# Ledger of designs, part 20: designed miniproteins, single chains

Each design is a single chain, and the fold is of that chain. pLDDT is the mean over its residues in the fold that is shown.

## One batch from the design tools (miniprotein)

Design m672
Fold by ESMFold2-Fast:
Structure m672 (fold): chain A 88 residues (1-88)
Amino acid sequence: LTKEELLENLRRTIEQTNNPEVQAELEKMKEAIEKGNFEEAIEHFRKAVELMVENTPNGDKEEDKKLIEERVRGFELKLKMIEEEENK
């Protein structure tokens, strides 16, 4: 997985939600990724996902929580792959 692929996925997510709060968090996350601020990127992504889930609730709070944790975990793994490739 490349940094460009991750950023492109984020751009598509922003466009699909049309939520300015989500957009702001995802943009901060992109900047954190570019700076190598791993933990800050994860924090902003978590906030963005929480906002997205709140905007489209499934009516099941457990399902929403699992979705948030799964997306955050997946993102954390992607960041680790990018960081390791850049740090060599």
Scores: mean pLDDT 75

Design m673
Fold by ESMFold2-Fast:
Order: structure tokens, then sequence, then C-alpha cells
Structure m673 (fold): chain A 93 residues (1-93)
């Protein structure tokens, strides 16, 4: 399925990223809670996705910082069930 394909790409991107382990675990936990239908996790994922999108559009970022934020944003879109948007972000890496 698209969901399983994107999940594999996201996991690979996280492993190749310069993100610390605490951030990776936070993303994984947020995805788990959102998949369980936790409304607070879904609301948080939406808020964080909007904030990261704004940072990517307005901030002067290093290549590594940009890639890390794209991985985080892809994870948040995955948590929100936006698998096609998550895949498009992962393709920019």
Amino acid sequence: SMKEKVKKKLEEAMEKSSLDEDTKEAIKKLIELAEEGNEDAIALARELAERIKEILETSDLSEEQRKDLLVILAGLYYALGKYEEAEKLLEKL
C-alpha cells in the first residue's frame, strides 16, 4: 500500500538523517498515537507541521538543517494520513 511504502521511506530517511535519537523517538511516538486516533497527537502534529513549513519557507537554513526539517515534516504528514504529501517531501531529499 501507499502507507507501507511511505513508512519504509520515512524510516530509511530518519536513519540517514542527522536527527538525534530523542527527536526520532518523538516522531515515532507521535505517529503511533495519531494512528490510534489520539486527538491531542493529531492536533499537535498539525500545529508542528504548519510551524516547520513556515520555517522552511522563511528561514536561511543549512542543507543538513533543511533535510532534517523535511524528514520531520514528512513524519508529521504521515501521522496526519497525508501519505502523498509525505512521499513528495521524502523525494526532495
Scores: mean pLDDT 87

Design m674
Fold by ESMFold2-Fast:
Structure m674 (fold): chain A 129 residues (1-129)
Amino acid sequence: EEEALATLERAADAIAQGKYDEAVRLLQPLIDASPELKALVDRGLEILSRPKNTLPPDTLVRDARHIDLLPEPYGRLVRKVLAPLAGKVSPAEQARILHAVKEILDAPGDPLLKTAAAIYAVALWLSKQ
């Protein structure tokens, strides 16, 4: 668990630095270990790949509030990933990223593993842009 959390911290730092392929590589073993996490990643990627402007106007406010309710350190890790993107992607893409993360984190399961799936999905999608 402590080693996995350290890996999440390194992956979040890599995304903040624009090193998306590195974040994917760091988290790959955690995602590959669980078919359930792979399914969550695939769901997140589906949301991220939707056309721009498909989300309701209140979605960003609602989803941000939901992330603020996450137990620490997972809320901090998600915010560390999302905050640097404000200057790098459009507001519509930010809303879609936030929604994908929220949907993954709302799934049942271990908070650490769900956070890994959310960070991995964002990194993988950004690496393909």
Scores: mean pLDDT 76

Design m675
Fold by ESMFold2-Fast:
Structure m675 (fold): chain A 88 residues (1-88)
Amino acid sequence: SMDELLKDFEERLKKALEYLKNTLHLDPDRVKQLEEIAKGSLKLFEELLKKGVSPRIARAAAINYFAGQLLKLGVSRQDVLKVSLILS
Protein backbone atom coordinates (compact mmCIF):
# COMPACT_ATOMS: atom_id res chain seq x y z
CA SER A 1 0.00 0.00 0.00
CA MET A 2 1.03 3.66 -0.36
CA ASP A 3 1.00 4.08 3.45
CA GLU A 4 3.46 1.16 3.86
CA LEU A 5 5.77 2.63 1.17
CA LEU A 6 5.68 6.07 2.86
CA LYS A 7 6.35 4.56 6.32
CA ASP A 8 9.31 2.55 4.98
CA PHE A 9 10.81 5.62 3.26
CA GLU A 10 10.24 7.78 6.40
CA GLU A 11 12.11 5.18 8.55
CA ARG A 12 14.98 5.14 6.01
CA LEU A 13 15.10 8.97 6.12
CA LYS A 14 15.38 8.77 9.94
CA LYS A 15 18.34 6.34 9.58
CA ALA A 16 19.98 8.64 7.01
CA LEU A 17 19.61 11.63 9.38
CA GLU A 18 21.06 9.56 12.28
CA TYR A 19 24.06 8.65 10.07
CA LEU A 20 24.63 12.34 9.20
CA LYS A 21 24.25 13.49 12.85
CA ASN A 22 26.75 10.80 13.99
CA THR A 23 29.26 11.44 11.17
CA LEU A 24 29.20 15.26 11.00
CA HIS A 25 29.63 17.92 13.70
CA LEU A 26 26.30 19.70 13.20
CA ASP A 27 25.04 22.84 14.90
CA PRO A 28 21.27 23.06 15.65
CA ASP A 29 20.58 25.22 12.55
CA ARG A 30 22.25 22.63 10.28
CA VAL A 31 20.27 19.78 11.94
CA LYS A 32 17.05 21.76 11.30
CA GLN A 33 18.03 22.24 7.62
CA LEU A 34 18.62 18.47 7.22
CA GLU A 35 15.25 17.68 8.86
CA GLU A 36 13.47 20.10 6.47
CA ILE A 37 15.25 18.50 3.47
CA ALA A 38 14.12 15.04 4.70
CA LYS A 39 10.51 16.33 4.96
CA GLY A 40 10.78 17.68 1.40
CA SER A 41 12.08 14.31 0.13
CA LEU A 42 9.18 12.44 1.81
CA LYS A 43 6.63 14.95 0.42
CA LEU A 44 8.05 14.53 -3.12
CA PHE A 45 7.82 10.72 -2.81
CA GLU A 46 4.17 10.99 -1.66
CA GLU A 47 3.22 13.47 -4.44
CA LEU A 48 4.77 11.24 -7.14
CA LEU A 49 2.98 8.13 -5.79
CA LYS A 50 -0.35 10.04 -5.79
CA LYS A 51 0.28 10.98 -9.46
CA GLY A 52 0.68 7.27 -10.31
CA VAL A 53 4.47 7.24 -10.70
CA SER A 54 5.87 3.75 -9.98
CA PRO A 55 7.33 3.26 -6.45
CA ARG A 56 10.81 2.55 -7.91
CA ILE A 57 10.91 5.78 -9.97
CA ALA A 58 9.27 7.88 -7.20
CA ARG A 59 11.86 6.62 -4.66
CA ALA A 60 14.75 7.34 -7.08
CA ALA A 61 13.46 10.91 -7.62
CA ALA A 62 13.06 11.49 -3.84
CA ILE A 63 16.59 10.12 -3.19
CA ASN A 64 18.03 12.34 -5.98
CA TYR A 65 16.32 15.38 -4.41
CA PHE A 66 17.76 14.51 -0.95
CA ALA A 67 21.26 13.90 -2.38
CA GLY A 68 21.21 17.15 -4.40
CA GLN A 69 20.20 19.20 -1.34
CA LEU A 70 22.98 17.61 0.77
CA LEU A 71 25.57 18.43 -1.93
CA LYS A 72 24.37 22.08 -1.95
CA LEU A 73 24.95 22.16 1.85
CA GLY A 74 28.56 20.95 1.34
CA VAL A 75 28.07 17.34 2.52
CA SER A 76 30.83 15.12 1.03
CA ARG A 77 30.11 12.94 -2.02
CA GLN A 78 31.10 9.87 0.07
CA ASP A 79 28.51 10.67 2.79
CA VAL A 80 25.88 11.52 0.13
CA LEU A 81 26.49 8.11 -1.51
CA LYS A 82 26.21 6.38 1.90
CA VAL A 83 22.85 8.04 2.75
CA SER A 84 21.57 7.34 -0.81
CA LEU A 85 22.27 3.63 -0.18
CA ILE A 86 20.43 3.83 3.19
CA LEU A 87 17.42 5.33 1.35
CA SER A 88 17.48 2.65 -1.41
Scores: mean pLDDT 89

Design m676
Fold by ESMFold2-Fast:
Order: C-alpha cells, then sequence, then structure tokens
Structure m676 (fold): chain A 55 residues (1-55)
C-alpha cells in the first residue's frame, strides 16, 4: 500500500538523519551510495533519498 511505502520511507529517512548526526560525512556518503542501488528497485528508498537530499 502507499501508506506502508510512506512509513518505510519515513523510517529510512530517520535512520539517514541519525547517521548524518553521528557519523563522518565520508561514511554517510558510502551508505547513500548503497541506498541509491536499492532505490532502483524499491520506491520507499527512492522517496527517502529524495527527502534526505532536500534537507
Amino acid sequence: SEEERRRRAERILANLEKLRETAPQHDVDLVIEQLEKEAKTDPAFREALERFRAL
């Protein structure tokens, strides 16, 4: 469902925001590259990355 996708995206986004606060930028960039790969097949990851980059 769209609700389920949105909830997953919010959870992914929250994890990325926490990582950004606690990890060096280089480590954050590596995680983002991995998530971009997953975003090609999963819309929840794509939505989370779009929101994260808009911050």
Scores: mean pLDDT 82

Design m677
Fold by ESMFold2-Fast:
Structure m677 (fold): chain A 64 residues (1-64)
Amino acid sequence: SELVKRSLEIEERQVEEALKLTAEDVIEINKKRGVEISRERAEAIAYTARKLIEIGAEIMRELA
């Protein structure tokens, strides 16, 4: 389906952007939500988020 193909292309672009997630981004997002977070915690969150996104993208590509 053409719609499925376009959705996959959009998801691929979003994955590429998300894989650029840094500890600074995590700190800023949490600060906007009124939550203070340590740099060490932010680095761990950014790393875990990037790995989960990477794995999810690979699974989705395999299923498509």
Scores: mean pLDDT 76

Design m678
Fold by ESMFold2-Fast:
Structure m678 (fold): chain A 88 residues (1-88)
Amino acid sequence: MKVQISIFGLTREQAEELKAEAESIPGVSATIINGRTLVLHGEFTEEQALEFLLKAVEKGGTATLVAGDKTFIVRTKEEAEKAVKEAF
């Protein structure tokens, strides 16, 4: 499914590591804004989307998941799981 994941509150090193991981997925683009915000866009599986949302939360960040007309704000593991189930 085509989604956009924006991750906030990362260090530059964390953003660059997650960018490299995301770019390993065919059809996914990753952009770092102001050295700290990571924006991922492309075709994700449910498992792949959940992985990046959980990594954001584990790093103390916040994320948004945009899937079609739906937007989810993710700050906890429970919010990540709920967002992915509702999006996919």
Scores: mean pLDDT 81

Design m679
Fold by ESMFold2-Fast:
Structure m679 (fold): chain A 110 residues (1-110)
Amino acid sequence: DEMKKKLEEDIKEGLIDIVIGVLRSEVENLLLKEGVEKEKAEEIAKKLGDILREYYLSEKEEEKEEYKEKLEELLKELKEKYKIKEETIEKIKELIEEALKIIELIKKEA
């Protein structure tokens, strides 16, 4: 039982690392195309990845909603502070929504 649980947990962690890594790479590339400096694009992509990691670790619906609100706040900052085009914001939002769906599938024993 313990070895099976450990294997399942290790597989889930590996899958979540892949999801976060892909999302970070895609978001960083979109921000670079908008003229955001590489260091800043990497910082923003890391923040998104950190929020998704916290979402994955959240067991309660209220906690998950809090992290979804943090994601929406970050998207608002990208639009207002960094002047990222609405089309690019929508692409980032779509990537986040797909990542969240995959995270939920992983949590349900993918």
Scores: mean pLDDT 83

Design m680
Fold by ESMFold2-Fast:
Structure m680 (fold): chain A 52 residues (1-52)
Amino acid sequence: MEVGLTLRPGTTAEVAGDTWTLTLDGRSETLDPFDLEALRASPFLESVAEAP
């Protein structure tokens, strides 16, 4: 499965094992990159696109 992710302007991303930590405006959140529902709900991402 291929997923295209676009970070919101000013967001930094740190990858550690199977988790991503995103930081924007002094706020941090840890996300599972395979949880598309959580990714789509994240305020740290501008868009999430899944290839058919």
Scores: mean pLDDT 68

Design m681
Fold by ESMFold2-Fast:
Structure m681 (fold): chain A 65 residues (1-65)
Amino acid sequence: SAADRARAERFLATAVASLQRLAELLPPEAYEAYRRQALADLDTIKARFPELAAAVDRVEAEIRA
């Protein structure tokens, strides 16, 4: 749906900044759980919205950097 796609686009726009903030606030073990979930969510977005694949690949590269 358009609402689900808008949520996916918002996630892509905010994921890197959100994980950077969590890295400052959380112990490493808790942070890694959120990072793994974010990467799994990116794979789901790419499968569901192929038109967002290039944006997903950019965000994934930044998270893995």
Scores: mean pLDDT 88

Design m682
Fold by ESMFold2-Fast:
Structure m682 (fold): chain A 68 residues (1-68)
Amino acid sequence: SMEEKVEKLKESIEKAAKLLAETEGVEAALRFLEWEKQVILNDPSLSEEEKKELLEFIEKLKAELRES
């Protein structure tokens, strides 16, 4: 389903960002998340609602990483 697709994307992005933060540092994870935002914004297969939800998730994750 569409909901499962978005949830799996969120899980994959979070796991990748946290792994990057642990192995390469927080700044590398933040750069990765910024690139992911650009990919999402330019993906014609994603709806406006899906883009909004994914971008809000990425901004929340960036804030959490900055507080670490």
Scores: mean pLDDT 85

Design m683
Fold by ESMFold2-Fast:
Structure m683 (fold): chain A 88 residues (1-88)
Amino acid sequence: MAELEELRRRAEEALERLARLLNEGKDYSEALKEFIEALSELAEYLSQTDGEKAREEARRLLERLRELTAGNPEGERLVELLERVLGL
């Protein structure tokens, strides 16, 4: 498995790409898939040691997505959907 630092970096990079495409009004389907995959791998890695830490990291990343897409209804809608799916 990749190291925790690498998994975290991948999730953050995917998040920033997703936010950029959303704010530009471009097709973000591939970036969303990459973000979900990276978030899933990071959460799975963290949950092997601390399930609460996995939840905290997911909440942190979704809050960052909300900040980066502030004022964009599509971004707000996507954050709400992901919060529901992840049980946050």
Scores: mean pLDDT 80

Design m684
Fold by ESMFold2-Fast:
Structure m684 (fold): chain A 97 residues (1-97)
Amino acid sequence: GDEEEIRRLERRYEELLRRFRALRAEARARQAQAPSPALARALLEAEILEGLARIYYGVARILYKQGKYKEAIRELEKAIELLEQAIRVLEEALAAA
């Protein structure tokens, strides 16, 4: 049902958030050792995307508490998509640097 789908999406979001934080830490460490304008830009872009994902995740939680499960699912899917974009930005920048 919708509640099981929400729980699966929340677990996916949390898994992606752990991966994002690990990649951000690696990118920050590399930037500290060997500053790169391209890597600095990628870090800022990825942090903006993660910030937006966090807003969608917050809205999803409010909708869930209101019993608006289908709307909560849509907001969680948007949060996941944005966080996957943030991860890709960091992975590509780290591969190029």
Scores: mean pLDDT 91

Design m685
Fold by ESMFold2-Fast:
Structure m685 (fold): chain A 67 residues (1-67)
Amino acid sequence: MAAAYEERARALRAQGRTLEALVYQYMSYLAAKDFDGAEAVADELAKQGHVSTAKALRAQLDALKAA
């Protein structure tokens, strides 16, 4: 459920594990069918220097939006 991913993301942020926290936040948005929210998380990953991860998530999001 989206709530479970959101709780994990909060715990990871509290631990300073920012990359993993953002990935779980992205999964939370996907579970909720909030594609705009998911895209915003991918943009934040790119801004923080995780460009390869952001590209992979955007490719996944584009495929899901096409389905």
Scores: mean pLDDT 81

Design m686
Fold by ESMFold2-Fast:
Structure m686 (fold): chain A 73 residues (1-73)
Amino acid sequence: MNELLKQAAEAIKAGDEEAAVKYIEEAYKSATSNLEFVAINLEILAKEAEKLGMKKAAEKAREASRQLREQAK
């Protein structure tokens, strides 16, 4: 999990929005435990993506974070 979040962060930093979306989706699909931790990291990634103008990656990360928070209860 941590590796997928790291790859998403690096893709955002490199300006590769398609790779960022891919890693965000894989992190979401792989999240079976520590859901709140994954959700918090996805929110951080969403803010960084928004800062760099990556609207699609930011929206995907926010949606994934929201879904995981609802599941985490």
Scores: mean pLDDT 81

Design m687
Fold by ESMFold2-Fast:
Structure m687 (fold): chain A 77 residues (1-77)
Amino acid sequence: MELPPALQLELERYYPDPDVDSIDRKPLEGEVLEDVTTPFRDTAEGAKKIDPERAERALRGEEPYVSPLSRVYGLEP
């Protein structure tokens, strides 16, 4: 899994999880590109997939959320 830093940052912003995209990719089923913006609508699901405990703390304001991008670069506190 070798992704450039720029791509990792972009993935974290939108967090286009392959599973979510695969399920939400109706073009193959309905021949439409509907819900292509699902990753842009809410990234909370992606955050929960990576680190549910930390995501919950971030939502409560108790602790800042650290993205997968931060893990790759070692930016986690």
Scores: mean pLDDT 46

Design m688
Fold by ESMFold2-Fast:
Structure m688 (fold): chain A 85 residues (1-85)
Amino acid sequence: SMENLEKLIERIKAGVRNMAEVSENPTKEQIERAVEGILEEGKELGLTREQVIEALEKVIEEFKKEGDEKQKKIAEKILEALKES
């Protein structure tokens, strides 16, 4: 549902902000763990893989609009890793 998509967007935004506070350059292992967590949360919310990708794309656009360059770059790395999985 749209409401569950919005919940995933907010959870991803919070997680990426927390990652950015720890490091501007998360490790490959940290990015892979983020992908696993996001996919699990999306599944629990009844979202498809396509909707999880859409949520990440919306998170990237929101960080871009807000000027949150560090968070945007982390979210982009997560999206790239997810598409490769």
Scores: mean pLDDT 87

Design m689
Fold by ESMFold2-Fast:
Formats: structure tokens, sequence, C-alpha cells
Structure m689 (fold): chain A 74 residues (1-74)
């Protein structure tokens, strides 16, 4: 599914992430897993991810934006 692909990309990004980046990635993974459990669409999941991203610092935002760009390209 599209959300399984996003989870795989987030987990891959964790392999090279620093501690602050890992916290942001873990938070994003939790949002996606909760969305899957609730049966949310990819579009509804993006709304929840945007809410999370709004709470993050600039470096964390840039990382999640890069992961989302890879997801849209897949």
Amino acid sequence: SPLDKLLALLEEAKKTADESQQKALDAAIEVVRRAQAEGLSPAETLVRLAELIATLDEEQKALLQEVLERWFAS
C-alpha cells in the first residue's frame, strides 16, 4: 500500500539519522501507523503529517520533506 511504502522510506531514513532526526522520524512513523489502524486515506494521512511537521525544527522539517518527496516520486 502507499502507506507501507512511506513507512519503509521513514525506516530507511532512520539508518543514517542523528538523534534529533530519529525523534522526528519516529513521530512520523507513529502518525502513519495510527492512520493505517484508523483506515485513513493517503491524503488524510498527509494532513496529520503536516500537523506534526508544523511542530518540528527546520532540520527535522527538511528531512521529512525529503522523505515525502521520495514517497510522491514512488
Scores: mean pLDDT 87

Design m690
Fold by ESMFold2-Fast:
Structure m690 (fold): chain A 79 residues (1-79)
Amino acid sequence: SEPIMFDGTEPVSEVDPFLERLEAALGSLDLPFRVKLQLVGEAFTGPAAEFFATLDLSGIRSWEELVAALRRELRAFLA
């Protein structure tokens, strides 16, 4: 299967397709949220990985909150 990657050079229109791929791969898995967050982090490369490392995700407690935060933050980053 093709790896799910985001490097920060994508147009803003690719944010929702990327998050949909993460949802399909990880959303339904019976894994602790901390493990899902780690796997999401591994999908970011290049400038997007550096940006992701700066995000304060300490208030995020669920998959739905994480997806909502990533949608907001990635759209702002790419604008």
Scores: mean pLDDT 84

Design m691
Fold by ESMFold2-Fast:
Structure m691 (fold): chain A 117 residues (1-117)
Amino acid sequence: NLDELIERAIKKVYEEVKKLLNTDKELEIIFSEDVPEDDFGFRVEGNKLYLNLSLLKEMLGENPSLTSLTVLAKNLAIQILLAYGVPIKDILVPDIDTIEVKGYGKINATELAKEIL
């Protein structure tokens, strides 16, 4: 089920970002069809993260691959970091697999995708 796959991806990435930042603060995650395609299905407004579920499903396609799920996990992690107030200049993306957060450490998006799949 693609909806359950995306929900698992959101939960897994959210928990990993919280662990990396060592934070107990909760974000408000809101599903909204009003998030446009130009924003890749994401929008951050303060501590609120808006996700367009229909666009995320379209991006993954009918048969989600490890690569498509890695891209989703990476983009989710970046948006969650931004929603927690991490400055964009402190979020480094050296390759497809890795997100480095200055002062906190690294997230491997491919390893997250393997755990979600």
Scores: mean pLDDT 82

Design m692
Fold by ESMFold2-Fast:
Order: structure tokens, then C-alpha cells, then sequence
Structure m692 (fold): chain A 61 residues (1-61)
């Protein structure tokens, strides 16, 4: 998360998004990373796609 914050301070929004996306990929319940992605203008649709890719789309019973 600190890495993403540094990129935001530099104005490197692309790198900041990548850092937070990686955090969500590793932990799809990382509320802080999800919130940061929304603050950076990433839509709910994009965030949901990242979460779905992080969690195997195996059908639950």
C-alpha cells in the first residue's frame, strides 16, 4: 500500500493502480486496496473483474 501512495505523490497513477490491483489479486478482501482503486477512478466493474480473476470462478454449491 505504501508503494501505491508513493506513486500517487509522484503523479504516476498507472503504477499506483497496478500496486493496488496486485494487493487485491493477493487478497480480494483487502478493503483498503479496494477503496484506493475506487479513489483512483477505477469503476466497480473493473474492481469486480480483478476480484473474480483473483478467486477461481469455480461454481459454489
Amino acid sequence: LEEGDKYLEKGDIEKAKEAYMEAVRKDPYNIEAIKKLKELGVSDEEIERIIQNAEKPEAPK
Scores: mean pLDDT 72

Design m693
Fold by ESMFold2-Fast:
Structure m693 (fold): chain A 64 residues (1-64)
Amino acid sequence: MDEALEAARQASAIPGVLEVRLDLEAGKATVLHLPGAEEGARKAAEILASVPAIKEVEIREVEP
């Protein structure tokens, strides 16, 4: 749990990442990013994917 929370904290600190959502029961994480911040969202997803408890990472652009 602590490693997933720390990864989420690191991912959410990346410029252009608005929110990181964890669903640890399903082994999923979702990265919400601002339009044009695809590179930052990809880096956030890589951090989250390094956590054994997270099996799937989804990247989504924030809808206005």
Scores: mean pLDDT 80

Design m694
Fold by ESMFold2-Fast:
Structure m694 (fold): chain A 69 residues (1-69)
Amino acid sequence: MDEEDGRRGAANGAAAGKADGSAEGAGVSMAQGFHESGMDKREMARYGAEAAGLSEEEAERAAQTAGLS
C-alpha cells in the first residue's frame, strides 16, 4: 500500500481504539496488521496517530511502540 492507504487504515484503527479508550494502540495494531509497501510500521503508526488528531509527541510515542515489534 502507499502512504495514503497506510494512513487511512491506521486512522480508522485509531478512531476505533479511541472509542474503546486507546487511539494510539489501535493505530499501532492497524499499522502492524497491514501489508507494508516500503513503509516502516513506525511511520504507519505515526500517520495514524496524526490523522486521529493526536499531537506530534503522541504520534512519536505510537511510532516507537510499533517499531518495537
Scores: mean pLDDT 57

Design m695
Fold by ESMFold2-Fast:
Structure m695 (fold): chain A 100 residues (1-100)
Amino acid sequence: SEIEKLLEEIIKLLEEIAKLIEPIDPALAGQLRRLIERMREALEKKDYETALRVAEDALALAHIGAARLREKDPEVAERVERIIEEMARLVKEVAELLKK
C-alpha cells in the first residue's frame, strides 16, 4: 500500500528526530518514541486515519522540540527542522490519499 509505505517513511523520520533530540531533551525524545509506538500499532491494525492523527501530533511535538533546541544547539535544531519539513510533506501526502 502507498499509504503504508508513506507512514513507514514518516516513522523512520520520527526515529531520526528522536535520536537527534535525545542527548539534549531525553523526556521529549521519549514522548516522540511513544507516539512512534502508537503509529506502529495503528499500522498493524490498518487504521490509517489513527496513524495519520498520531503523525500530526508527533509533528507538533517535534516543532516544540526544535524550538527548544535552537537556544542550546542551533546546528542540531536546523537538522531537526529539515527532517520536520520532509515529514510534514509526507503527512500532507497521506492526508490527500486518505481523501480518495
Scores: mean pLDDT 88

Design m696
Fold by ESMFold2-Fast:
Structure m696 (fold): chain A 93 residues (1-93)
Amino acid sequence: MEKKKKEIEELEKRIEELVEEALRLQAEGVTADEERKKELAKRIEEIKKEIAELMRKILELQGKKELAEKLSDDELVEMAIERLAKKRQEKLA
């Protein structure tokens, strides 16, 4: 049980870093030119795919492999963001 919890925690930390990078790139995109906006959008899509893969691994570790296989990348990204927000709330007294 402890080993799975530690692995999930490491995966969640990676998702947190990727979400922060995506939000930073999205903010930069607001003031960017057309070419830069396209480059940023491509990088954000790559980050979303990485987040989806990390979330699939978390679900598999939780014994929810069927759910991991059925959810789209967008649904997995949304779930990862929601899970991260909930974890941050739990760390706040």
Scores: mean pLDDT 79

Design m697
Fold by ESMFold2-Fast:
Structure m697 (fold): chain A 65 residues (1-65)
Amino acid sequence: SDVLAVAVEDYEARTPDELSVRKGDVLAVLGSRRGADGEVWLLVRSLATGEEGWVPGSVLRPLPG
């Protein structure tokens, strides 16, 4: 079953383990972690490029599946 999310905001990667996304990008959600500040981070794969990385959950909206 597809666990998909759409980026609702642009995000610029801060580290090599993070993924830069543009508003409107569709991403497969692979996992989640809680950051030290309490923010949820999602491990995602870009459907357009196949690139993987961490993105703040706040910039993503889950797509109904």
Scores: mean pLDDT 83

Design m698
Fold by ESMFold2-Fast:
Structure m698 (fold): chain A 80 residues (1-80)
Amino acid sequence: VATAMHYYNQAYVLLGQRKYAEALEAFEKAVELDPSVIPEEHREDAILALENIIKELEKQDIPDKEKLIERAKELIKRIS
């Protein structure tokens, strides 16, 4: 069974690999499993990571780009 913390850690690994859509999915799963998975002291860093995902997704030529960007923005609102 994958834990919320596992998905949270995987999101940063995927982000480091420049797998932005997969990183977003991992962040979403982490927050879905545990809304408190992101420590308060790391919330700003997580928001910046999601903003970076949006910026990099905007550069990609993928058909679901607009929906992925909307999902990332909604996640930022949820964790803010």
Scores: mean pLDDT 84

Design m699
Fold by ESMFold2-Fast:
Structure m699 (fold): chain A 104 residues (1-104)
Amino acid sequence: MEADIREVARRAVATNSPEEIELFIEAVRALLAGDYEAALEYLLKLAELRGQDTPEIRENIRAGVATVQAELAEARASGRIAEVREQVEAYLAALREELARRRA
């Protein structure tokens, strides 16, 4: 199975609002930059936009950010961060291309 990054990106853009996709892109970019506070803010705004702003969802988002922080720290320690970054940036690029196509 080849990496279907483009197909996953098309489905995401087809089934979510432009604002949801933009918040998701900014959250993921913040996570890659190590700005976990900004990532948390973007993900909480995404939950609010979806009408899913509950204490349980907020706690799940915080736990998720903490998990990603630990995984990225391990990737840096093991020398795999460049590979992880490349894959994630490819997905974000595909999302931006499909979003631009939807807006054109």
Scores: mean pLDDT 81

Design m700
Fold by ESMFold2-Fast:
Structure m700 (fold): chain A 87 residues (1-87)
Amino acid sequence: SPEEALKIVEELVEKVLPHLSPGLQTVVRQLLEELKRTAEEEPEKTLQAAISFVELLIEMLKAEKAPEEVIEIAEKALKELRKLQEE
């Protein structure tokens, strides 16, 4: 569901945001607001948008050399979103 996908992304962002630079934190917050808008206006596109968001977030975390445990949290969220896509 769009609501479940959005919740997974929101919870992930809260956990990983402190591991990003202030500039990337601003970008991630902006992208999250865009994802929330997609969930309200185009719910059928929300799951794919959430998957793309988390894939980008993982790349940002790796570029910032976030702890392996933090990257694993993001990768687990991506797996949960992909399971929703298989339904």
Scores: mean pLDDT 86

Design m701
Fold by ESMFold2-Fast:
Structure m701 (fold): chain A 108 residues (1-108)
Amino acid sequence: GGREALEYARRAAEALERGDEREANVYEGLALEHASRAGKEDVEDLAKAAAIAVKAGRLDTAAYLYRQIVKLLGDEEKAVKLLKKAGLSDEEIKELKEIMEERHPPGE
């Protein structure tokens, strides 16, 4: 769930600090798998995982985590509030929204 997603996001960031992109990709995949199985009780841990991903420059991973939080809460405003509490700026959150739109463009 959320705890595992957060732990794997931390490990991915640590791998990136070492320059290990391959290990980072593996841990990001595990973080997203656990996030896909998360419930409403996990949203604070998912928000922390998204903040770690943003700070590491892994915007696609962060955008997926943001999307899962929105899906679980059914409320984008509540999701934004949790991401701000986790340490993201309004500007960083806007960038995540733009990446989500790019991933699912109309007519593709």
Scores: mean pLDDT 82

Design m702
Fold by ESMFold2-Fast:
Structure m702 (fold): chain A 95 residues (1-95)
Amino acid sequence: GHITTAIGLTLRLIGLILSKKPVSDEEAEDFLRTIEKILKSDPNDQVALRAAVLFTELLIENGRVDLARRLLEILRRQGAPQSVIERIERLLESA
């Protein structure tokens, strides 16, 4: 179940990046919920963690620093690896 959800999330994220369109509030909220759900099950899920980093970059590019900070809070709450947390913190510092 979870691996299929993580792959689906990654494919949707690639589609958003390639579209070069602004991320909608509905799409962002769905991504945040999906990442939280996967990481709650496995905080070391490499697909979800990579998707989180890429999504943070996309949110910052779209001026959605508010949502990028919410994603960082989700990662901290679910016990994501310190290296991933620090990477996202650095991305937010440069925003």
Scores: mean pLDDT 79

Design m703
Fold by ESMFold2-Fast:
Structure m703 (fold): chain A 96 residues (1-96)
Amino acid sequence: SMEDIRAQMEAQIEAELRKLVEEHGLSPTEVEHVRRILNDVAERNLKGPIGTEDLLEIAVEHLKRTPPEDRPAAIRALELVFGKSITERALAILEG
């Protein structure tokens, strides 16, 4: 059921968050950015298979909605979830 799928997705997101906090010592602000990014990935994946272009779109939209004071935390979150290459490409799109 959709309820079971969403419960499983939520559990997977919290497990990945716990792992990233343990490995990288994330601040509360960084944790909230990671949670939102992982949720956006999960929602996109429900609509079909995701590729690099989908991750890039998610990264750009996340940066666009992020207030300037949170931008460093958002960038760190994106680098941890998507890697530096996708994050740098998203920043170039936003600035270009």
Scores: mean pLDDT 86

Design m704
Fold by ESMFold2-Fast:
Structure m704 (fold): chain A 100 residues (1-100)
Amino acid sequence: TITLAEFSAILGAVMREMAAEARARGPEAEADFERLLDVVKRVVHERLGDLPLDTELSREEVLALLEEILAAVHAEFPDNPRIQEMAEALVARARARVAA
């Protein structure tokens, strides 16, 4: 298990790393990543926004949320492979850090 605060810290770290990478690639990549972040923030807020930061999340609950984020991105951006690839990378990085 991890707390909501720990999970938020993991997501925040991954998002900051990937934002820097997108910015280095240029304004189009940065804009696509910002669109991805809007989906991530919306899904996280809908599922966890009302929960206190010390709420314990099971590994299963965290993995389900990451899959929900990926599904939401694919649904909103079906014709944007770059945003989809960014979402897959974000989920993979977050998943790896939660599994450690």
Scores: mean pLDDT 87

Design m705
Fold by ESMFold2-Fast:
Structure m705 (fold): chain A 77 residues (1-77)
Amino acid sequence: TREGLAASLAAALPALEAVADEAEANPITDVARLSALGIMAAVAAETAALSRALGREETAARAQAIADRLRAIVAAA
């Protein structure tokens, strides 16, 4: 079940990267959208932690990079 959850979360990483790309190109100041980005950052960070626990270093690094990007976008708003 943990491996299945990790695979599902990892499958969402390209979509989270696309969200980060869009938010970097179009600055968001709307509190609802910023809250959504914060939730996405938390999901990416949890994906990184779970991937590390399962020895999936490449996926963990990718997920952490996405989490850091999303957090930076929220912090800059």
Scores: mean pLDDT 82

